# Designed miniproteins, single chains, continued (2): the designs that were tried, part 99

Each design is a single chain, and the fold is of that chain. pLDDT is the mean over its residues in the fold that is shown.

## One batch from the design tools (miniprotein)

Design m7415
Fold by ESMFold2-Fast:
Structure m7415 (fold): chain A 97 residues (1-97)
Amino acid sequence: DAERKEWEERGLELAAKSPMPELARALLKYIAGKPLNREERALVEFYRAAVAASLAGAAPEEAVEAGLAAAREAGMSEEALERLREALRRLLAEEEA
């Protein structure tokens, strides 16, 4: 319990400082075994699909599209999908800097 709480506290602090705090929070909740809402489940499915595509040799843009397709199938709203796409575009721009 103490070790798990320390991981949760440090993880939430790190997620808040992440360029994608909603995605980081959803992943941490998933790892911690906490219940996920619909949007958080869709974010986890996004990550799983994007990682799977990347490991199969997809370019970053292709991996992102695979993730977004999985999030849409998991029930993410179009507004949430557009916010996620914009956040990813900003993150990719930061990596170039």
Scores: mean pLDDT 74

Design m7416
Fold by ESMFold2-Fast:
Structure m7416 (fold): chain A 82 residues (1-82)
Amino acid sequence: DKKEQVEKAFDEFLKEKGLTEDDEITLAEARELLDRLKEKGLISDEQVKKIIEKLREVYDEETDTIKAGELKKIILEVLEEE
């Protein structure tokens, strides 16, 4: 199940950074995670594009951050659009 593997990889990424879903992450860290998911074959180039488009809707331009839990929600929503 791709969704389960993505959730696991996301949770492991946050743990490696010492973060939780309630913490804010930078856009650079979000891109790092998406690149990792793509390298593992868990998401496609088309899904990365959709995630980035949705991400821009919730991205705080003043702080250059997003909530980690909101990124997780967006990733999972894009996977369900298959």
Scores: mean pLDDT 79

Design m7417
Fold by ESMFold2-Fast:
Structure m7417 (fold): chain A 88 residues (1-88)
Amino acid sequence: SLEEARRLLSEGEEAYQKGDYKTAAELFIEAAEKVLSLPNPTKEQITLAARAVLLAVRAGKKANDPELIQRASELGKKIYEKAEKAGL
């Protein structure tokens, strides 16, 4: 749901502020995955997922975790496809 995705995004931002970049990246990835699991995500949900992916890449870089960066990048490709289909 949008509420779950927003909650995960907020928890990720809190983890990032505390310097827990790996946890932040994982939470941001989960937020994006929640949106991508929806059959017909809204433009607002797609925009939130795109933001979550950018934050996940940033957190992954801070964590020095190439696997997290790669996971976020792959989600970004899927979000781009959803955005294009939605006319974003």
Scores: mean pLDDT 86

Design m7418
Fold by ESMFold2-Fast:
Structure m7418 (fold): chain A 65 residues (1-65)
Amino acid sequence: GKENIEMAKEGAEETLKDFEEGKLDKEHLKEAIEIVKYIAENSEGDAKEAAEAALKVLEEGLKKA
């Protein structure tokens, strides 16, 4: 549901914050993106929507890096 999408976005934003603070390097951020992309491609319903929302946040953050 909507709550799962919001939690997924918050998790993605926290991952980006760790990257911006130097706690996570660019290669680990790319690995996180690939994992979330795999979940989005191999899930259905609420899980797919949550993973797609997280993926969008992570990909936008990587483009700004």
Scores: mean pLDDT 80

Design m7419
Fold by ESMFold2-Fast:
Structure m7419 (fold): chain A 82 residues (1-82)
Amino acid sequence: MKLQELQEIIRETIKKLEELGASPAVITLARLGFAEIAMSKNVEEAEQIGKATLERLREAGASDEVISLVEESIKKIIELIK
């Protein structure tokens, strides 16, 4: 398993979210979403979790820039678990 690469993507993404001024709630939701995607049974489930995570971030008041960054990181994580 590419666990180290996955952990590095998550750490770098969280750091960038903090630099963008994302709220603690938004950062927590992003972390939970990344963990759920990493634990998914297949790519289809991972993509569904990713969409749900982005919607939760929008409801929590995340900016378009934060949403775009998290969406890109989700795509990178899904590519690692293929």
Scores: mean pLDDT 83

Design m7420
Fold by ESMFold2-Fast:
Structure m7420 (fold): chain A 69 residues (1-69)
Amino acid sequence: GPHEAERAALYVYLQLLAAGVDPEKAAAASREVQEAFERGDLEAAVRALVDAGLSREEAEAIVRQALTL
């Protein structure tokens, strides 16, 4: 539901900040991840994180962890 997607997006935001991503860019990427999760588009979520500066491997790991929240 919406609360699960919001919680996953918050986790993603914190992971992006920990990785050194700019707060404004991290917030934008986390919003894209929330929207992607709401429509079940996991590849769009991974792509948003790669566009934010993460490797594909790191992005896929973060998306997998976010789905367990």
Scores: mean pLDDT 84

Design m7421
Fold by ESMFold2-Fast:
Structure m7421 (fold): chain A 80 residues (1-80)
Amino acid sequence: SIEEEIEKIKNAKTVEELIEAAKKFMELVLKESKEKAEESIDKFTEALSEVLEKFSEEDREKAIKEITKLEQEMLKKIEE
């Protein structure tokens, strides 16, 4: 569920764990109504900010780069 993936994001200890949870979250949110998707994205953004503050500067930079790449891949799927 979306809630399970958000909890995994909050508790991610590595960039890899964060990206896997973020990927599953984005796949789930694409199937939601616009209003529900917006609410879920807000929760995702809060969880992402929380976990990034716990990462080292190097891991934070890596996570942001990987999240940006994942967002670009999801946007391409929406355009199909």
Scores: mean pLDDT 79

Design m7422
Fold by ESMFold2-Fast:
Structure m7422 (fold): chain A 68 residues (1-68)
Amino acid sequence: SAAAEEEARRLVDGVLTLVKEGATRLAVQLAVKELRELGPEGTAIALEELRRRDPELAAQIEAALAKA
């Protein structure tokens, strides 16, 4: 849905901004928390966008989600 796409985009943009500011650990923690709140559709959209824009960061976030 458009709402899920907008929420996913805002999450991805926020996470990538934190990484650019050198806060990668905080970015991963925020992503894990927010993806759980997004629901399945939003999570799928956000992870696909993260893999496209920063595949290394996406792998770290996916690993953290699997451990939670």
Scores: mean pLDDT 84

Design m7423
Fold by ESMFold2-Fast:
Structure m7423 (fold): chain A 66 residues (1-66)
Amino acid sequence: GSGEAAARAAREGARQGGGPAGAASGMYDFWVGGQSSKEAALRGALAAARAADAESANEQGTRAAL
């Protein structure tokens, strides 16, 4: 259901190294996508999470370059 979809978005946010704050961000992305289509909203949230993850990897690369 929608609760499980929101929980998945929260877990994706947490995986990006944000812990509870990342989890909250993931849930927010799910809700901001609108709930008129819960599956499409979840896909949108996951796409946004992937884009953020790519940016996080870029930041890690920058830090490694020093």
Scores: mean pLDDT 59

Design m7424
Fold by ESMFold2-Fast:
Structure m7424 (fold): chain A 75 residues (1-75)
Amino acid sequence: DDEFKKLFQQLMEALKAKNYDEAIKIAEKLLELGTLKAKMFAYSALAQIYSRLKNYEKAKEYFDKAVELAKELAK
């Protein structure tokens, strides 16, 4: 819980600063937490980051992963 909150805050600050290298590292740490919520936010952030970097192939891959997890959370 506390670790998720800390990582989420760090991710938001990195995205605000457009520090995409740092944001990717934080998103990877969120994936390591292993919860559906943490993975969903991590994949959503990675999709946004790669879209901003114009890597549309990776952006789509992470977007599809985020959508899959969001469907699981909506059940």
Scores: mean pLDDT 84

Design m7425
Fold by ESMFold2-Fast:
Structure m7425 (fold): chain A 66 residues (1-66)
Amino acid sequence: SKIDQVKQELEKKRKEALAQGKSVTEIARELFKTVESNKDKLSDEEYGQMLQWAQQQVAELKQQAA
């Protein structure tokens, strides 16, 4: 599904950004930018789900950084 493809893209970008030594703020920017770039391909409901997924990824990174 498109949702699963976007989730996989977000997880890949998160892992790559961490490997490059990017800050949590920089990773968050990249993840939300990726969700926004897919807005035209997603329904309003799916877009909301992807924003929530990206927020979850950012929250997890903040917990690991604490």
Scores: mean pLDDT 79

Design m7426
Fold by ESMFold2-Fast:
Structure m7426 (fold): chain A 92 residues (1-92)
Amino acid sequence: SLDELIREAAERVREQAEKSGEYERGEIFLEILELLLEGKLEEARELIKKYIGEDVDPRLLPHLVAAQALLARGVPVEELEARVAAVIEEIK
């Protein structure tokens, strides 16, 4: 389940980089997702802190990318915000 979510998130990160032209940012997110897939949570967290500037649980990143993909498919923003908030509370 988590591995499938990470793979889907990686595909969405590539699509977003192509649309925005922010390829360097896309590569950073892909590196973080790859570390997650390898179970290297501490290394993934350090990259998030270094490049995003926030101390965010790396397990949240695939869920945020999935939420962005759902938004692009027409799921309401309010529903996605509620889902992300629920995940944040669950992993606290």
Scores: mean pLDDT 68

Design m7427
Fold by ESMFold2-Fast:
Structure m7427 (fold): chain A 75 residues (1-75)
Amino acid sequence: SLRERIIAAVEQAIAELEQLRAEAPAEKQPQIDELIALARAYLARIRAAPDDETAAALARAFLAELLPRLRELFG
């Protein structure tokens, strides 16, 4: 389902953020920890979503929060 695909994508994003944290300088690790916490919070909400439409809306909200913060950290 779309929800299962979204869950898999967010889980992959968390794995990538964890790898990024392991390779990042110490100064950036707290900000990456915040992004991991954000992703995990959205993952929990997406898992609890009653339908694919709600899951998709949560995924869009997650990206809207994640992408500017990644740009600030690495752009």
Scores: mean pLDDT 88

Design m7428
Fold by ESMFold2-Fast:
Structure m7428 (fold): chain A 94 residues (1-94)
Amino acid sequence: SMEADREAFRKRLEEYAEKHGRKELAEVLLQGTEAVLKFLEGVKETTLEVDGEKIKIKADSPEEANKEILKILLEWLIKQGIAPEEMKKQLEEL
């Protein structure tokens, strides 16, 4: 159920992005998904680019990478005024 809970959290971030109708939001979310796929292929380190900023992600497992990527995406959406800060607590429980 942990993977199901993380997938539900990702869908909520996508719903927030869709409400604002901006292509840039979809592109950032896609980059997050592509980063998780790299960790599934055995990569232990990758870089996520958000609004011109390069954020380095290190994780020993795809599950840890997914959680870190979701945190980075959520923090960016909060900075854009799209997602509420309360979602940080929900992510910590995953």
Scores: mean pLDDT 73

Design m7429
Fold by ESMFold2-Fast:
Structure m7429 (fold): chain A 61 residues (1-61)
Amino acid sequence: MNLSLKELIEKLKTVPGVGTEKAMAIAAYIEAHGEPRSPEELTKVPGIGPELAEKIFEALY
């Protein structure tokens, strides 16, 4: 995905249950580890459960 960090954070914040703090944590994880291949990879971010990870993954991809 060719989104800037700012655009990624703003898109993440559109997901219900994702505030600024979670959006920043997810964006930092993606910057450090690359684009997730599955929703399960997003569950490695503290505070992100399987259901929220699936919603985030669908919102991004």
Scores: mean pLDDT 77

Design m7430
Fold by ESMFold2-Fast:
Structure m7430 (fold): chain A 86 residues (1-86)
Amino acid sequence: SMEDEAERIVKEAVIEMQERIAALEKEKGRLPSDEEVQAIWEEARRRALERLEEAGIPEELKRRSLEGLDRALQQVLAAVRAKRAA
């Protein structure tokens, strides 16, 4: 279904964001800044939007999918900030 395809695209975008953050931590030997996390999220969100559009996902479902990705950003930022405070 269109809902299953949209969910798959969002899940893959979240995984990509998490993998890019882990790669940045390994490369720099430090936790990423909020700005670096935001930049990684913006790239993942843009690719997710392109994939949703290519799959012909309706505008309302596309909007809800991007809102889900926005929520994932808040969770990732909270996790990185908690690690920096430790």
Scores: mean pLDDT 86

Design m7431
Fold by ESMFold2-Fast:
Structure m7431 (fold): chain A 81 residues (1-81)
Amino acid sequence: MSITVNVLGRNVTVSLPDSGLSRDQLVQTMVDTFSTNFGVDVSTIRDYVDQYNSNGQRTFSVDQARQVIMDFAADINRSAR
């Protein structure tokens, strides 16, 4: 599945496997999306995913991964002011 997120006025397309993602795959996808394109610290991304995953879930559905990515993009847009 592909999703498009708007971050700081830029559109970025993210590819997600239909089988879902592990926690580490989700972190890597978000690093590739947000750290590479917007300079977000890897530690910030990791902490965000871990807060979202407070029960220690090891895998994310495509819909869960999409929601995490979209919520993080929204948080960046708010924080950038």
Scores: mean pLDDT 78

Design m7432
Fold by ESMFold2-Fast:
Structure m7432 (fold): chain A 96 residues (1-96)
Amino acid sequence: MEHIKEGKEALKKGDLEKAEEHAKKTLEIPNADKKDVAEAYELLGEVYIEKGKLEEAEEYYNKAAKIYEEIGDKEKALEAHIKAGLAHIKAAVEKL
């Protein structure tokens, strides 16, 4: 929770490097709660959208969606799938 909160605050301030660092630190925690892992992948998706790395953002949102599905958070899973789909469409459009 702590790293995710700090990562979201960093993203809100435009500090993409700190946001990514906090998300990755959450993923490095042994036996991290699946909800925290899903939120870390969602945060990485947001960071990579801001970086313009849309294909990587899609991958991270899909990882978040899968974990949200595993823990039964259907609303968050659907939200992550929608964000992944939007990243996919935007990546395709920007290559035109």
Scores: mean pLDDT 85

Design m7433
Fold by ESMFold2-Fast:
Structure m7433 (fold): chain A 90 residues (1-90)
Amino acid sequence: MEERRRAEEEERRREEEVLAMAGGIAGHDAEEVKEEIEKLKEDPEKVKELYEKLERMLRAAEADPTMSEVTKERLREVVEYARKVYEEAE
């Protein structure tokens, strides 16, 4: 039970870490976020959930006229990479 619980916590923590980095993309390199997404490629369900959440974040960012184009561009790269990882995992 403890071992299985640890694995589940680690997977959730990994997903949360990627979402946090994407939310703070102005302070992060898109490459760093892509590396964290790639670590999730062994779990296609988690990659799909992450992709859907990142796509929602991108839509919100694109709707915000105060957000810099550089930040929007980095977020687009991250979303596109998550989609690619999800497609390759299936």
Scores: mean pLDDT 70

Design m7434
Fold by ESMFold2-Fast:
Structure m7434 (fold): chain A 55 residues (1-55)
Amino acid sequence: SRQEQIDKDSEAIRRAMEMARQGASVEEVADYLKENTDWSDRTARWVAEQLVRAA
């Protein structure tokens, strides 16, 4: 369902934020997001860049 996808995406983002705070690279965060979401490589990398920059 749409709600299940939102919940999964939210959890993936939350974990990715923690990885970024622990010093993970953009590549590592993007790879995690690609494995845990249905997002494209481009979208995952863009989100990873924002999370690492904010960490």
Scores: mean pLDDT 81

Design m7435
Fold by ESMFold2-Fast:
Structure m7435 (fold): chain A 91 residues (1-91)
Amino acid sequence: DEELKKFVEVLDEIYRLLAKTPGLTAEEAREIAEIFEKAGFLELAKLFREIAEVLEELEENPDNEEAKKRLGELGREIQEIRDRIYEKVKR
């Protein structure tokens, strides 16, 4: 399924950005959440809305270690979902 593979690719790219340095804004994270919601990936949409909330906290206080830790946790959750989706495509 080309659509599933495309979303796995997008997910991997986003995860890599979050793992290194979040160049992703809260607004962009909300846009990504809407994309996943329209595609039927409701769990991913929810996670990206949570990422947007954490990014807003980091915009207010860039030294917020708790927010940085939460962003890392969300990145791991996304990685787990990516692996599950990828496994389904690997019939």
Scores: mean pLDDT 71

Design m7436
Fold by ESMFold2-Fast:
Structure m7436 (fold): chain A 71 residues (1-71)
Amino acid sequence: RLEEHLARARTHEELADGYRKKRDQLIAEAKASKDPKVREELLKQADEYGRKESSHRAGALIHRREAERLA
């Protein structure tokens, strides 16, 4: 069970890193855009990926805490 929690924590961290990279790309595109409507749309998409990142970071933390409890 300890190994299962560590594996799930790593999977959540990898997914969070992917969402973070996507969010950073969208923020960079928004900053480069001269159109305020395009900028707003890109920032909204970045916020969605930010929420997905936060959700997976929370999942990773829960599994790491369970692993520590079992260790």
Scores: mean pLDDT 85

Design m7437
Fold by ESMFold2-Fast:
Parts: C-alpha cells; structure tokens; sequence
Structure m7437 (fold): chain A 66 residues (1-66)
C-alpha cells in the first residue's frame, strides 16, 4: 500500500490544510457536507501532489456553486 503523499510532501500537506479550511466554509446542507468530506478523504488518500491539487480545485468549485 502506497503511503499518502500528505505524510511525506510539504506541498501536499499545505494543499490539504487549505482544503480543510475551505471545507469549514461549506454550507450546512447534507449534500455539500457529504461532497466536501469525500474530497478531503480523496486528498488524504492521494498518492501524488497533483491528486491533492485536483481535490482542492473541486472543493473550490463546490464553494463557487453555492
């Protein structure tokens, strides 16, 4: 099992921290919270910095949809 990139890469860790901060700003709707949690879990399980960046971009897009 490949270790999550957020455990070994500083940039991935910074991107995850930003994603967590954005997730705190999601509306309290069940759908938005579920989607946000899913994106954070994807970032936590990511094997590359690019996958963490993709999760962050999707979370930013989710916030823009509100």
Amino acid sequence: MAPPVVLTDERARELLERALELARQLPETQEAVARGVGLILRALAAESVEEVEEALRELEALLREQ
Scores: mean pLDDT 77

Design m7438
Fold by ESMFold2-Fast:
Structure m7438 (fold): chain A 70 residues (1-70)
Amino acid sequence: MPSNDLILDIYQFIMDNATDEQRQKLYNVWLKGIREGKSTRDVLIDVLKLAKELLPEYSKELEEMIKKVE
């Protein structure tokens, strides 16, 4: 399971760097994953993969976060 610190770091990164529209898209992926009964790890991976598409300038940092979650 990802640590609470890692989850908070990911949340803070999104809040600091994503636009309101991008945050809404990321939140919708999170809600969908939770509703489908996915693990916290799998939901975070889905969110981070979408974040890489929405924030390509941060693709390196987001890829490093994915590796920490996996």
Scores: mean pLDDT 83

Design m7439
Fold by ESMFold2-Fast:
Structure m7439 (fold): chain A 96 residues (1-96)
Amino acid sequence: MAEEYIEKAVELIKKGAPIEEVIEYIEKAVELALPELRALIENEPGVSRESARAALERSLAYAPAKRAEAREKGDESLLRYVEALTVAYERWLAEL
């Protein structure tokens, strides 16, 4: 399940693994979750591709502030996590 890949990505972040290895597992989770997101857009009244894209874009807009917070606190794990989530959200936006 997609959650297993997210758990592996979090474990790698905690171990200080290279961001490229973390991104690989995030991409696998995104690929598994995409069919469910597309089904939600297709079947839920009031949920459109446009509204889903707007939500993802808004989440991405907060990434610079979260990176600044992580740097201020010296939280390298949070910084890597935000970078991995940015890749995931950009992939969802491209595939919607």
Scores: mean pLDDT 72

Design m7440
Fold by ESMFold2-Fast:
Structure m7440 (fold): chain A 101 residues (1-101)
Amino acid sequence: EISIDQLQDFSDYMQANPEKALVELRASKNTLKFYIPTLNQEQLSILAPGIVALYKAFPNDTIAVLKEVFELSKRETILKLLEEIEKIDPDAATTLRNALL
């Protein structure tokens, strides 16, 4: 099982190495599609800073990957992530909300 520490490590990796993290997300997108819907608010809050960093570095590529990994996610899960992103960057949250919902 993916632990909180592993989620934090990946969030930190997205912030430090956004280009490499984006490549890894693309490679794992089919697995993540089934994993992302299982995440709670705490886990999504850990990922939010990393997602913001990816979006700022590679906006269009990040949106494309997020559309794929959230394909099986409920609207509620996407809204929970967007709430955490809005606390960090409200403009990024608005753009991602329009792209993902």
Scores: mean pLDDT 84

Design m7441
Fold by ESMFold2-Fast:
Structure m7441 (fold): chain A 63 residues (1-63)
Amino acid sequence: DLDARIAAMQAAKDKARALLAAGDKKKAFETLKKGLIEVAGLSDEEAEREAEEMVKRLEAELA
């Protein structure tokens, strides 16, 4: 179900944003990476790269 996958990925992003606001960058990165692998079906290497970029973007939003 595409809608369920979109919702799950949005929830992962929301959780990562809250973790970054709390100062837990490591958990935010791991949350995003797990979502990218399990929900979006990315490889481990692609998910790591995308999660790093997503963390940087979320950090910029919080600044």
Scores: mean pLDDT 81

Design m7442
Fold by ESMFold2-Fast:
Structure m7442 (fold): chain A 70 residues (1-70)
Amino acid sequence: SRKEIIVETLEKILELLKKEDSISMTDLLLSLPKEVREEVAKKLYEALLLAEENNIPLEEALEKVIEELK
C-alpha cells in the first residue's frame, strides 16, 4: 500500500540520516514518484517541527513519526 511505501521510505531516510549520507538521501528523494515524495516531505517537516518543539534530535523525532504511521 502507499502507507507501507511511505513508512519504508522514511525508515531508509532515517538510516541515511544516521550515516550522514546526504548524496544517497538526495538520490532516494529524487527517485520517488511525485505523490510519494510529497507525502514523505510532509512527514519529514512534521519530524523537524517535533524535534524543534521538544528539543530532541531529528532522528528521534523521525522515529516517533514513523511509529505513529505504523
Scores: mean pLDDT 84

Design m7443
Fold by ESMFold2-Fast:
Structure m7443 (fold): chain A 81 residues (1-81)
Amino acid sequence: MEAERLLREALGVIARALVDVETDPERRRQIALLLRRAQEALDRGDLETAIRHLREAVGLVPDERARREALDLLERAEELL
């Protein structure tokens, strides 16, 4: 439960960064696809798959602050697994 909450918060951080920060359309599309796959995994209770997709999405985020915040949430979630 706590790990899922942290992963959903990481998803939210990345999603907000796509709205607030200018990025190229191809990168934005790639991040959006990864976020959708992560959300589908979370809805199935597949936390390991969700972490994989969110880590890939974080690597594409151009905003350093959002990337760092999301990565911290992901690391905390992984410690609970």
Scores: mean pLDDT 83

Design m7444
Fold by ESMFold2-Fast:
Structure m7444 (fold): chain A 93 residues (1-93)
Amino acid sequence: SLTAIDTPPKPYAIKLAEELEPLLEAASEQPDEARELVRPAVEALQRAIAAGVEEEVLRRIARATEEALRHAVSDPERARRAAEEAVRIWEEA
């Protein structure tokens, strides 16, 4: 278990998973190229959650991952930059 049981509100990692679930589900229905474009950001976010990085670092990775997920089809260049930023933040953590 990655979460200590505290009184509500929910731990940030659980809230983050719930907030990103609809975007990840939408991404799974996209072309392979769009899914491959966002994969590094999603993997960086998952590693950061598993590693228990500081909430501020996790928020930065999450924001970059969300931008990549939202723009993968409509603006691939923007999504690629966002995915690269998510990976960079994780690698510097």
Scores: mean pLDDT 76

Design m7445
Fold by ESMFold2-Fast:
Structure m7445 (fold): chain A 75 residues (1-75)
Amino acid sequence: MKIEQALEKLKSEFPELTDEEIDIIKRYIEYLKDAGFSEEAILKNLENFLEDYKKDRERTLKMLKAIVESYEKEK
C-alpha cells in the first residue's frame, strides 16, 4: 500500500480526525522519511499508530505531536 493511500484510508476510517491532526500525521511521515525509514517501515509505524489511536486517541495524538514538534525544532 502506498503512503498516500494509507492516509486516505485513515481519514475514511476515522472521519473525526481534524485537518490539523491529519497534518500532524503527514509531518510524522516526513520525519520518518528524513530519518531514512523505508516505505514498508513507515507503513508499519502507521499501523502501530492506528492501534494506539484506537485505544487512546488523545494520548496517541499528543505523543505524535510532541515527536514531530521536537524534530522540527531541531531543524
Scores: mean pLDDT 76

Design m7446
Fold by ESMFold2-Fast:
Structure m7446 (fold): chain A 94 residues (1-94)
Amino acid sequence: SLEEQLRKAAEEGEKAARSIPGVKDARAVIVGDTVLLVVQTESPEQREKVEAEARKIADEIAEKYGVPVLVTVVDSQEEADRLIAEAEEARKRL
Protein backbone atom coordinates (compact mmCIF):
# COMPACT_ATOMS: atom_id res chain seq x y z
CA SER A 1 0.00 0.00 0.00
CA LEU A 2 2.90 2.42 0.67
CA GLU A 3 4.20 1.87 -2.89
CA GLU A 4 0.69 2.54 -4.25
CA GLN A 5 0.31 5.72 -2.13
CA LEU A 6 3.73 7.01 -3.28
CA ARG A 7 2.85 6.37 -6.94
CA LYS A 8 -0.55 8.10 -6.63
CA ALA A 9 1.00 11.06 -4.76
CA ALA A 10 3.71 11.41 -7.43
CA GLU A 11 1.21 11.24 -10.33
CA GLU A 12 -1.29 13.65 -8.73
CA GLY A 13 1.44 16.06 -7.57
CA GLU A 14 3.06 16.20 -11.00
CA LYS A 15 -0.31 16.78 -12.72
CA ALA A 16 -1.41 19.47 -10.24
CA ALA A 17 1.95 21.30 -10.34
CA ARG A 18 1.84 21.41 -14.16
CA SER A 19 -1.46 23.34 -13.84
CA ILE A 20 0.09 26.19 -11.78
CA PRO A 21 0.33 29.50 -13.70
CA GLY A 22 3.99 30.18 -14.51
CA VAL A 23 5.05 26.51 -14.48
CA LYS A 24 6.73 25.24 -17.66
CA ASP A 25 7.02 21.61 -16.49
CA ALA A 26 6.85 19.46 -13.36
CA ARG A 27 8.25 15.98 -12.64
CA ALA A 28 7.96 13.75 -9.59
CA VAL A 29 10.53 11.18 -8.43
CA ILE A 30 10.10 8.69 -5.59
CA VAL A 31 13.16 8.43 -3.32
CA GLY A 32 12.70 5.83 -0.57
CA ASP A 33 9.45 6.74 1.21
CA THR A 34 9.37 10.35 -0.09
CA VAL A 35 8.08 12.06 -3.24
CA LEU A 36 10.32 14.78 -4.70
CA LEU A 37 8.39 17.23 -6.88
CA VAL A 38 10.68 19.23 -9.22
CA VAL A 39 8.89 22.25 -10.65
CA GLN A 40 10.34 24.29 -13.53
CA THR A 41 9.22 27.92 -13.79
CA GLU A 42 8.75 29.73 -17.13
CA SER A 43 10.76 32.64 -15.67
CA PRO A 44 12.77 33.41 -12.49
CA GLU A 45 10.31 36.21 -11.64
CA GLN A 46 7.57 33.60 -11.06
CA ARG A 47 9.68 31.52 -8.63
CA GLU A 48 8.21 32.83 -5.34
CA LYS A 49 4.57 32.50 -6.48
CA VAL A 50 5.14 29.07 -8.05
CA GLU A 51 6.97 27.84 -4.93
CA ALA A 52 4.09 28.98 -2.65
CA GLU A 53 1.46 27.25 -4.83
CA ALA A 54 3.58 24.09 -5.27
CA ARG A 55 4.09 23.88 -1.48
CA LYS A 56 0.30 24.09 -0.94
CA ILE A 57 -0.24 21.29 -3.48
CA ALA A 58 2.53 19.18 -1.90
CA ASP A 59 1.03 19.63 1.60
CA GLU A 60 -2.47 18.66 0.40
CA ILE A 61 -1.19 15.57 -1.42
CA ALA A 62 1.02 14.58 1.54
CA GLU A 63 -2.07 14.71 3.81
CA LYS A 64 -4.25 12.85 1.28
CA TYR A 65 -1.84 9.94 0.70
CA GLY A 66 0.06 9.93 4.01
CA VAL A 67 3.49 10.31 2.39
CA PRO A 68 6.09 13.13 2.54
CA VAL A 69 6.16 15.39 -0.54
CA LEU A 70 9.14 17.72 -0.98
CA VAL A 71 9.22 20.59 -3.49
CA THR A 72 12.17 22.06 -5.37
CA VAL A 73 11.62 24.96 -7.80
CA VAL A 74 14.08 25.44 -10.68
CA ASP A 75 14.43 28.01 -13.48
CA SER A 76 15.81 25.82 -16.29
CA GLN A 77 15.34 22.45 -17.96
CA GLU A 78 19.05 21.71 -17.37
CA GLU A 79 18.68 22.21 -13.60
CA ALA A 80 15.47 20.12 -13.56
CA ASP A 81 17.13 17.27 -15.50
CA ARG A 82 20.15 17.35 -13.15
CA LEU A 83 18.01 17.15 -9.99
CA ILE A 84 15.86 14.34 -11.43
CA ALA A 85 19.00 12.39 -12.43
CA GLU A 86 20.49 12.85 -8.93
CA ALA A 87 17.21 11.71 -7.30
CA GLU A 88 16.99 8.65 -9.60
CA GLU A 89 20.61 7.76 -8.78
CA ALA A 90 19.94 8.17 -5.02
CA ARG A 91 16.91 5.87 -5.34
CA LYS A 92 19.10 3.13 -6.91
CA ARG A 93 21.55 3.35 -3.96
CA LEU A 94 18.91 2.86 -1.22
Scores: mean pLDDT 85

Design m7447
Fold by ESMFold2-Fast:
Order: structure tokens, then C-alpha cells, then sequence
Structure m7447 (fold): chain A 93 residues (1-93)
């Protein structure tokens, strides 16, 4: 039980790391479609990490899973916003 909750926390922390990486990529003023695709892959990794964290937590603690889901939604929104920022920057270049 404790191991699974720790695993879920680690998955969520990894998802946040991917979202921050996408934000950092967008902040570097990318000028190539390859950078947009990299940001999209980071956002997808963040979303997948959140989904795995929620699924892992739900099996052991449904109330804790709801907290993970809420925080995960914020992480995914930030990652997706970074992708859109990268797209806009590349389109303007």
C-alpha cells in the first residue's frame, strides 16, 4: 500500500518534471517544428504520467487518487499551454 502510494507520488512528480521541461523548451524561443514535436512529446509524457499515477492511487486510496487527478489536471494544462506557446513562436519565426 505505502509502496503504491509512493509510486503514484513519483509518477506525478515525473509528470510535473515533463511539464516544466515543455515550459522551458517554449521559453527558449524555438524556431523549428522539431522543437514543437519535442514539446508535444513532453506534454504527452506528462499526461501519461498523471494517468498512471491516478490509476495506481485509485487501487489503494480513491480519495488520494482524486487529489492526484486534480493536481494532474493542472500539470497537463500547463504542459499543453507550453506546446501552444512553442507552436506560436515557431509560426512567428
Amino acid sequence: KERAIRAADNMLNNAETYAKAAEDLARRHPTSEAAVKAAQRLAEAARNGVEQAVTTAEYHDPEYAEKIRKRGEEIVERAEAAVEQAKATVEAA
Scores: mean pLDDT 81

Design m7448
Fold by ESMFold2-Fast:
Structure m7448 (fold): chain A 90 residues (1-90)
Amino acid sequence: MEEKLRAAREKAEELEREAARAEEAGDRKTALRLRAEALAIRAQLALLEGDLERAARLTREAALLQGEAEGREEEARELAERAEAEILAS
């Protein structure tokens, strides 16, 4: 598990750097998508650490950013609220 956790953290950091470069290049859609992917990885790490509140928040943020990138903000909000509720109920 240690190697997989380290790889996940490194992947999240890589996606965050790629998102920043995409934003600087004016590719907002790609930047939002990459940030959403990084947040989803960090949410999974928080779940493994037992931090349900942080995991729920990160999952919600990831879903909202993905929805914005795809132009599906209403659907993304509904998915984010359900995902947050499921994590907090577990």
Scores: mean pLDDT 81

Design m7449
Fold by ESMFold2-Fast:
Structure m7449 (fold): chain A 92 residues (1-92)
Amino acid sequence: MSEEEREAMLEAFREFLAHAFPDLSEEEIDTLVEKAGEVYDAFEDEFSSENPLGELLERVVRMLSRHPEARPELLAAKSPEEFWAVLRRYVP
């Protein structure tokens, strides 16, 4: 994936989150987008799909929709490692 493609996917993800999860603040959306990008950069090799970033973003969406109670824990993650660990716990 090119850097331009990566940035375009993260921008589309930001717009999607604002539309699908109107209860998320701008700061929360910024955090989710930033941390998802950092996780992709650090753990790309953990993904088995032809679109690793897309798989990661889908997992974030699944967590937000199926486990809204875990949203504060995901947002409180201080590192891409913590964010990925929380995500894997709720969406294995």
Scores: mean pLDDT 79

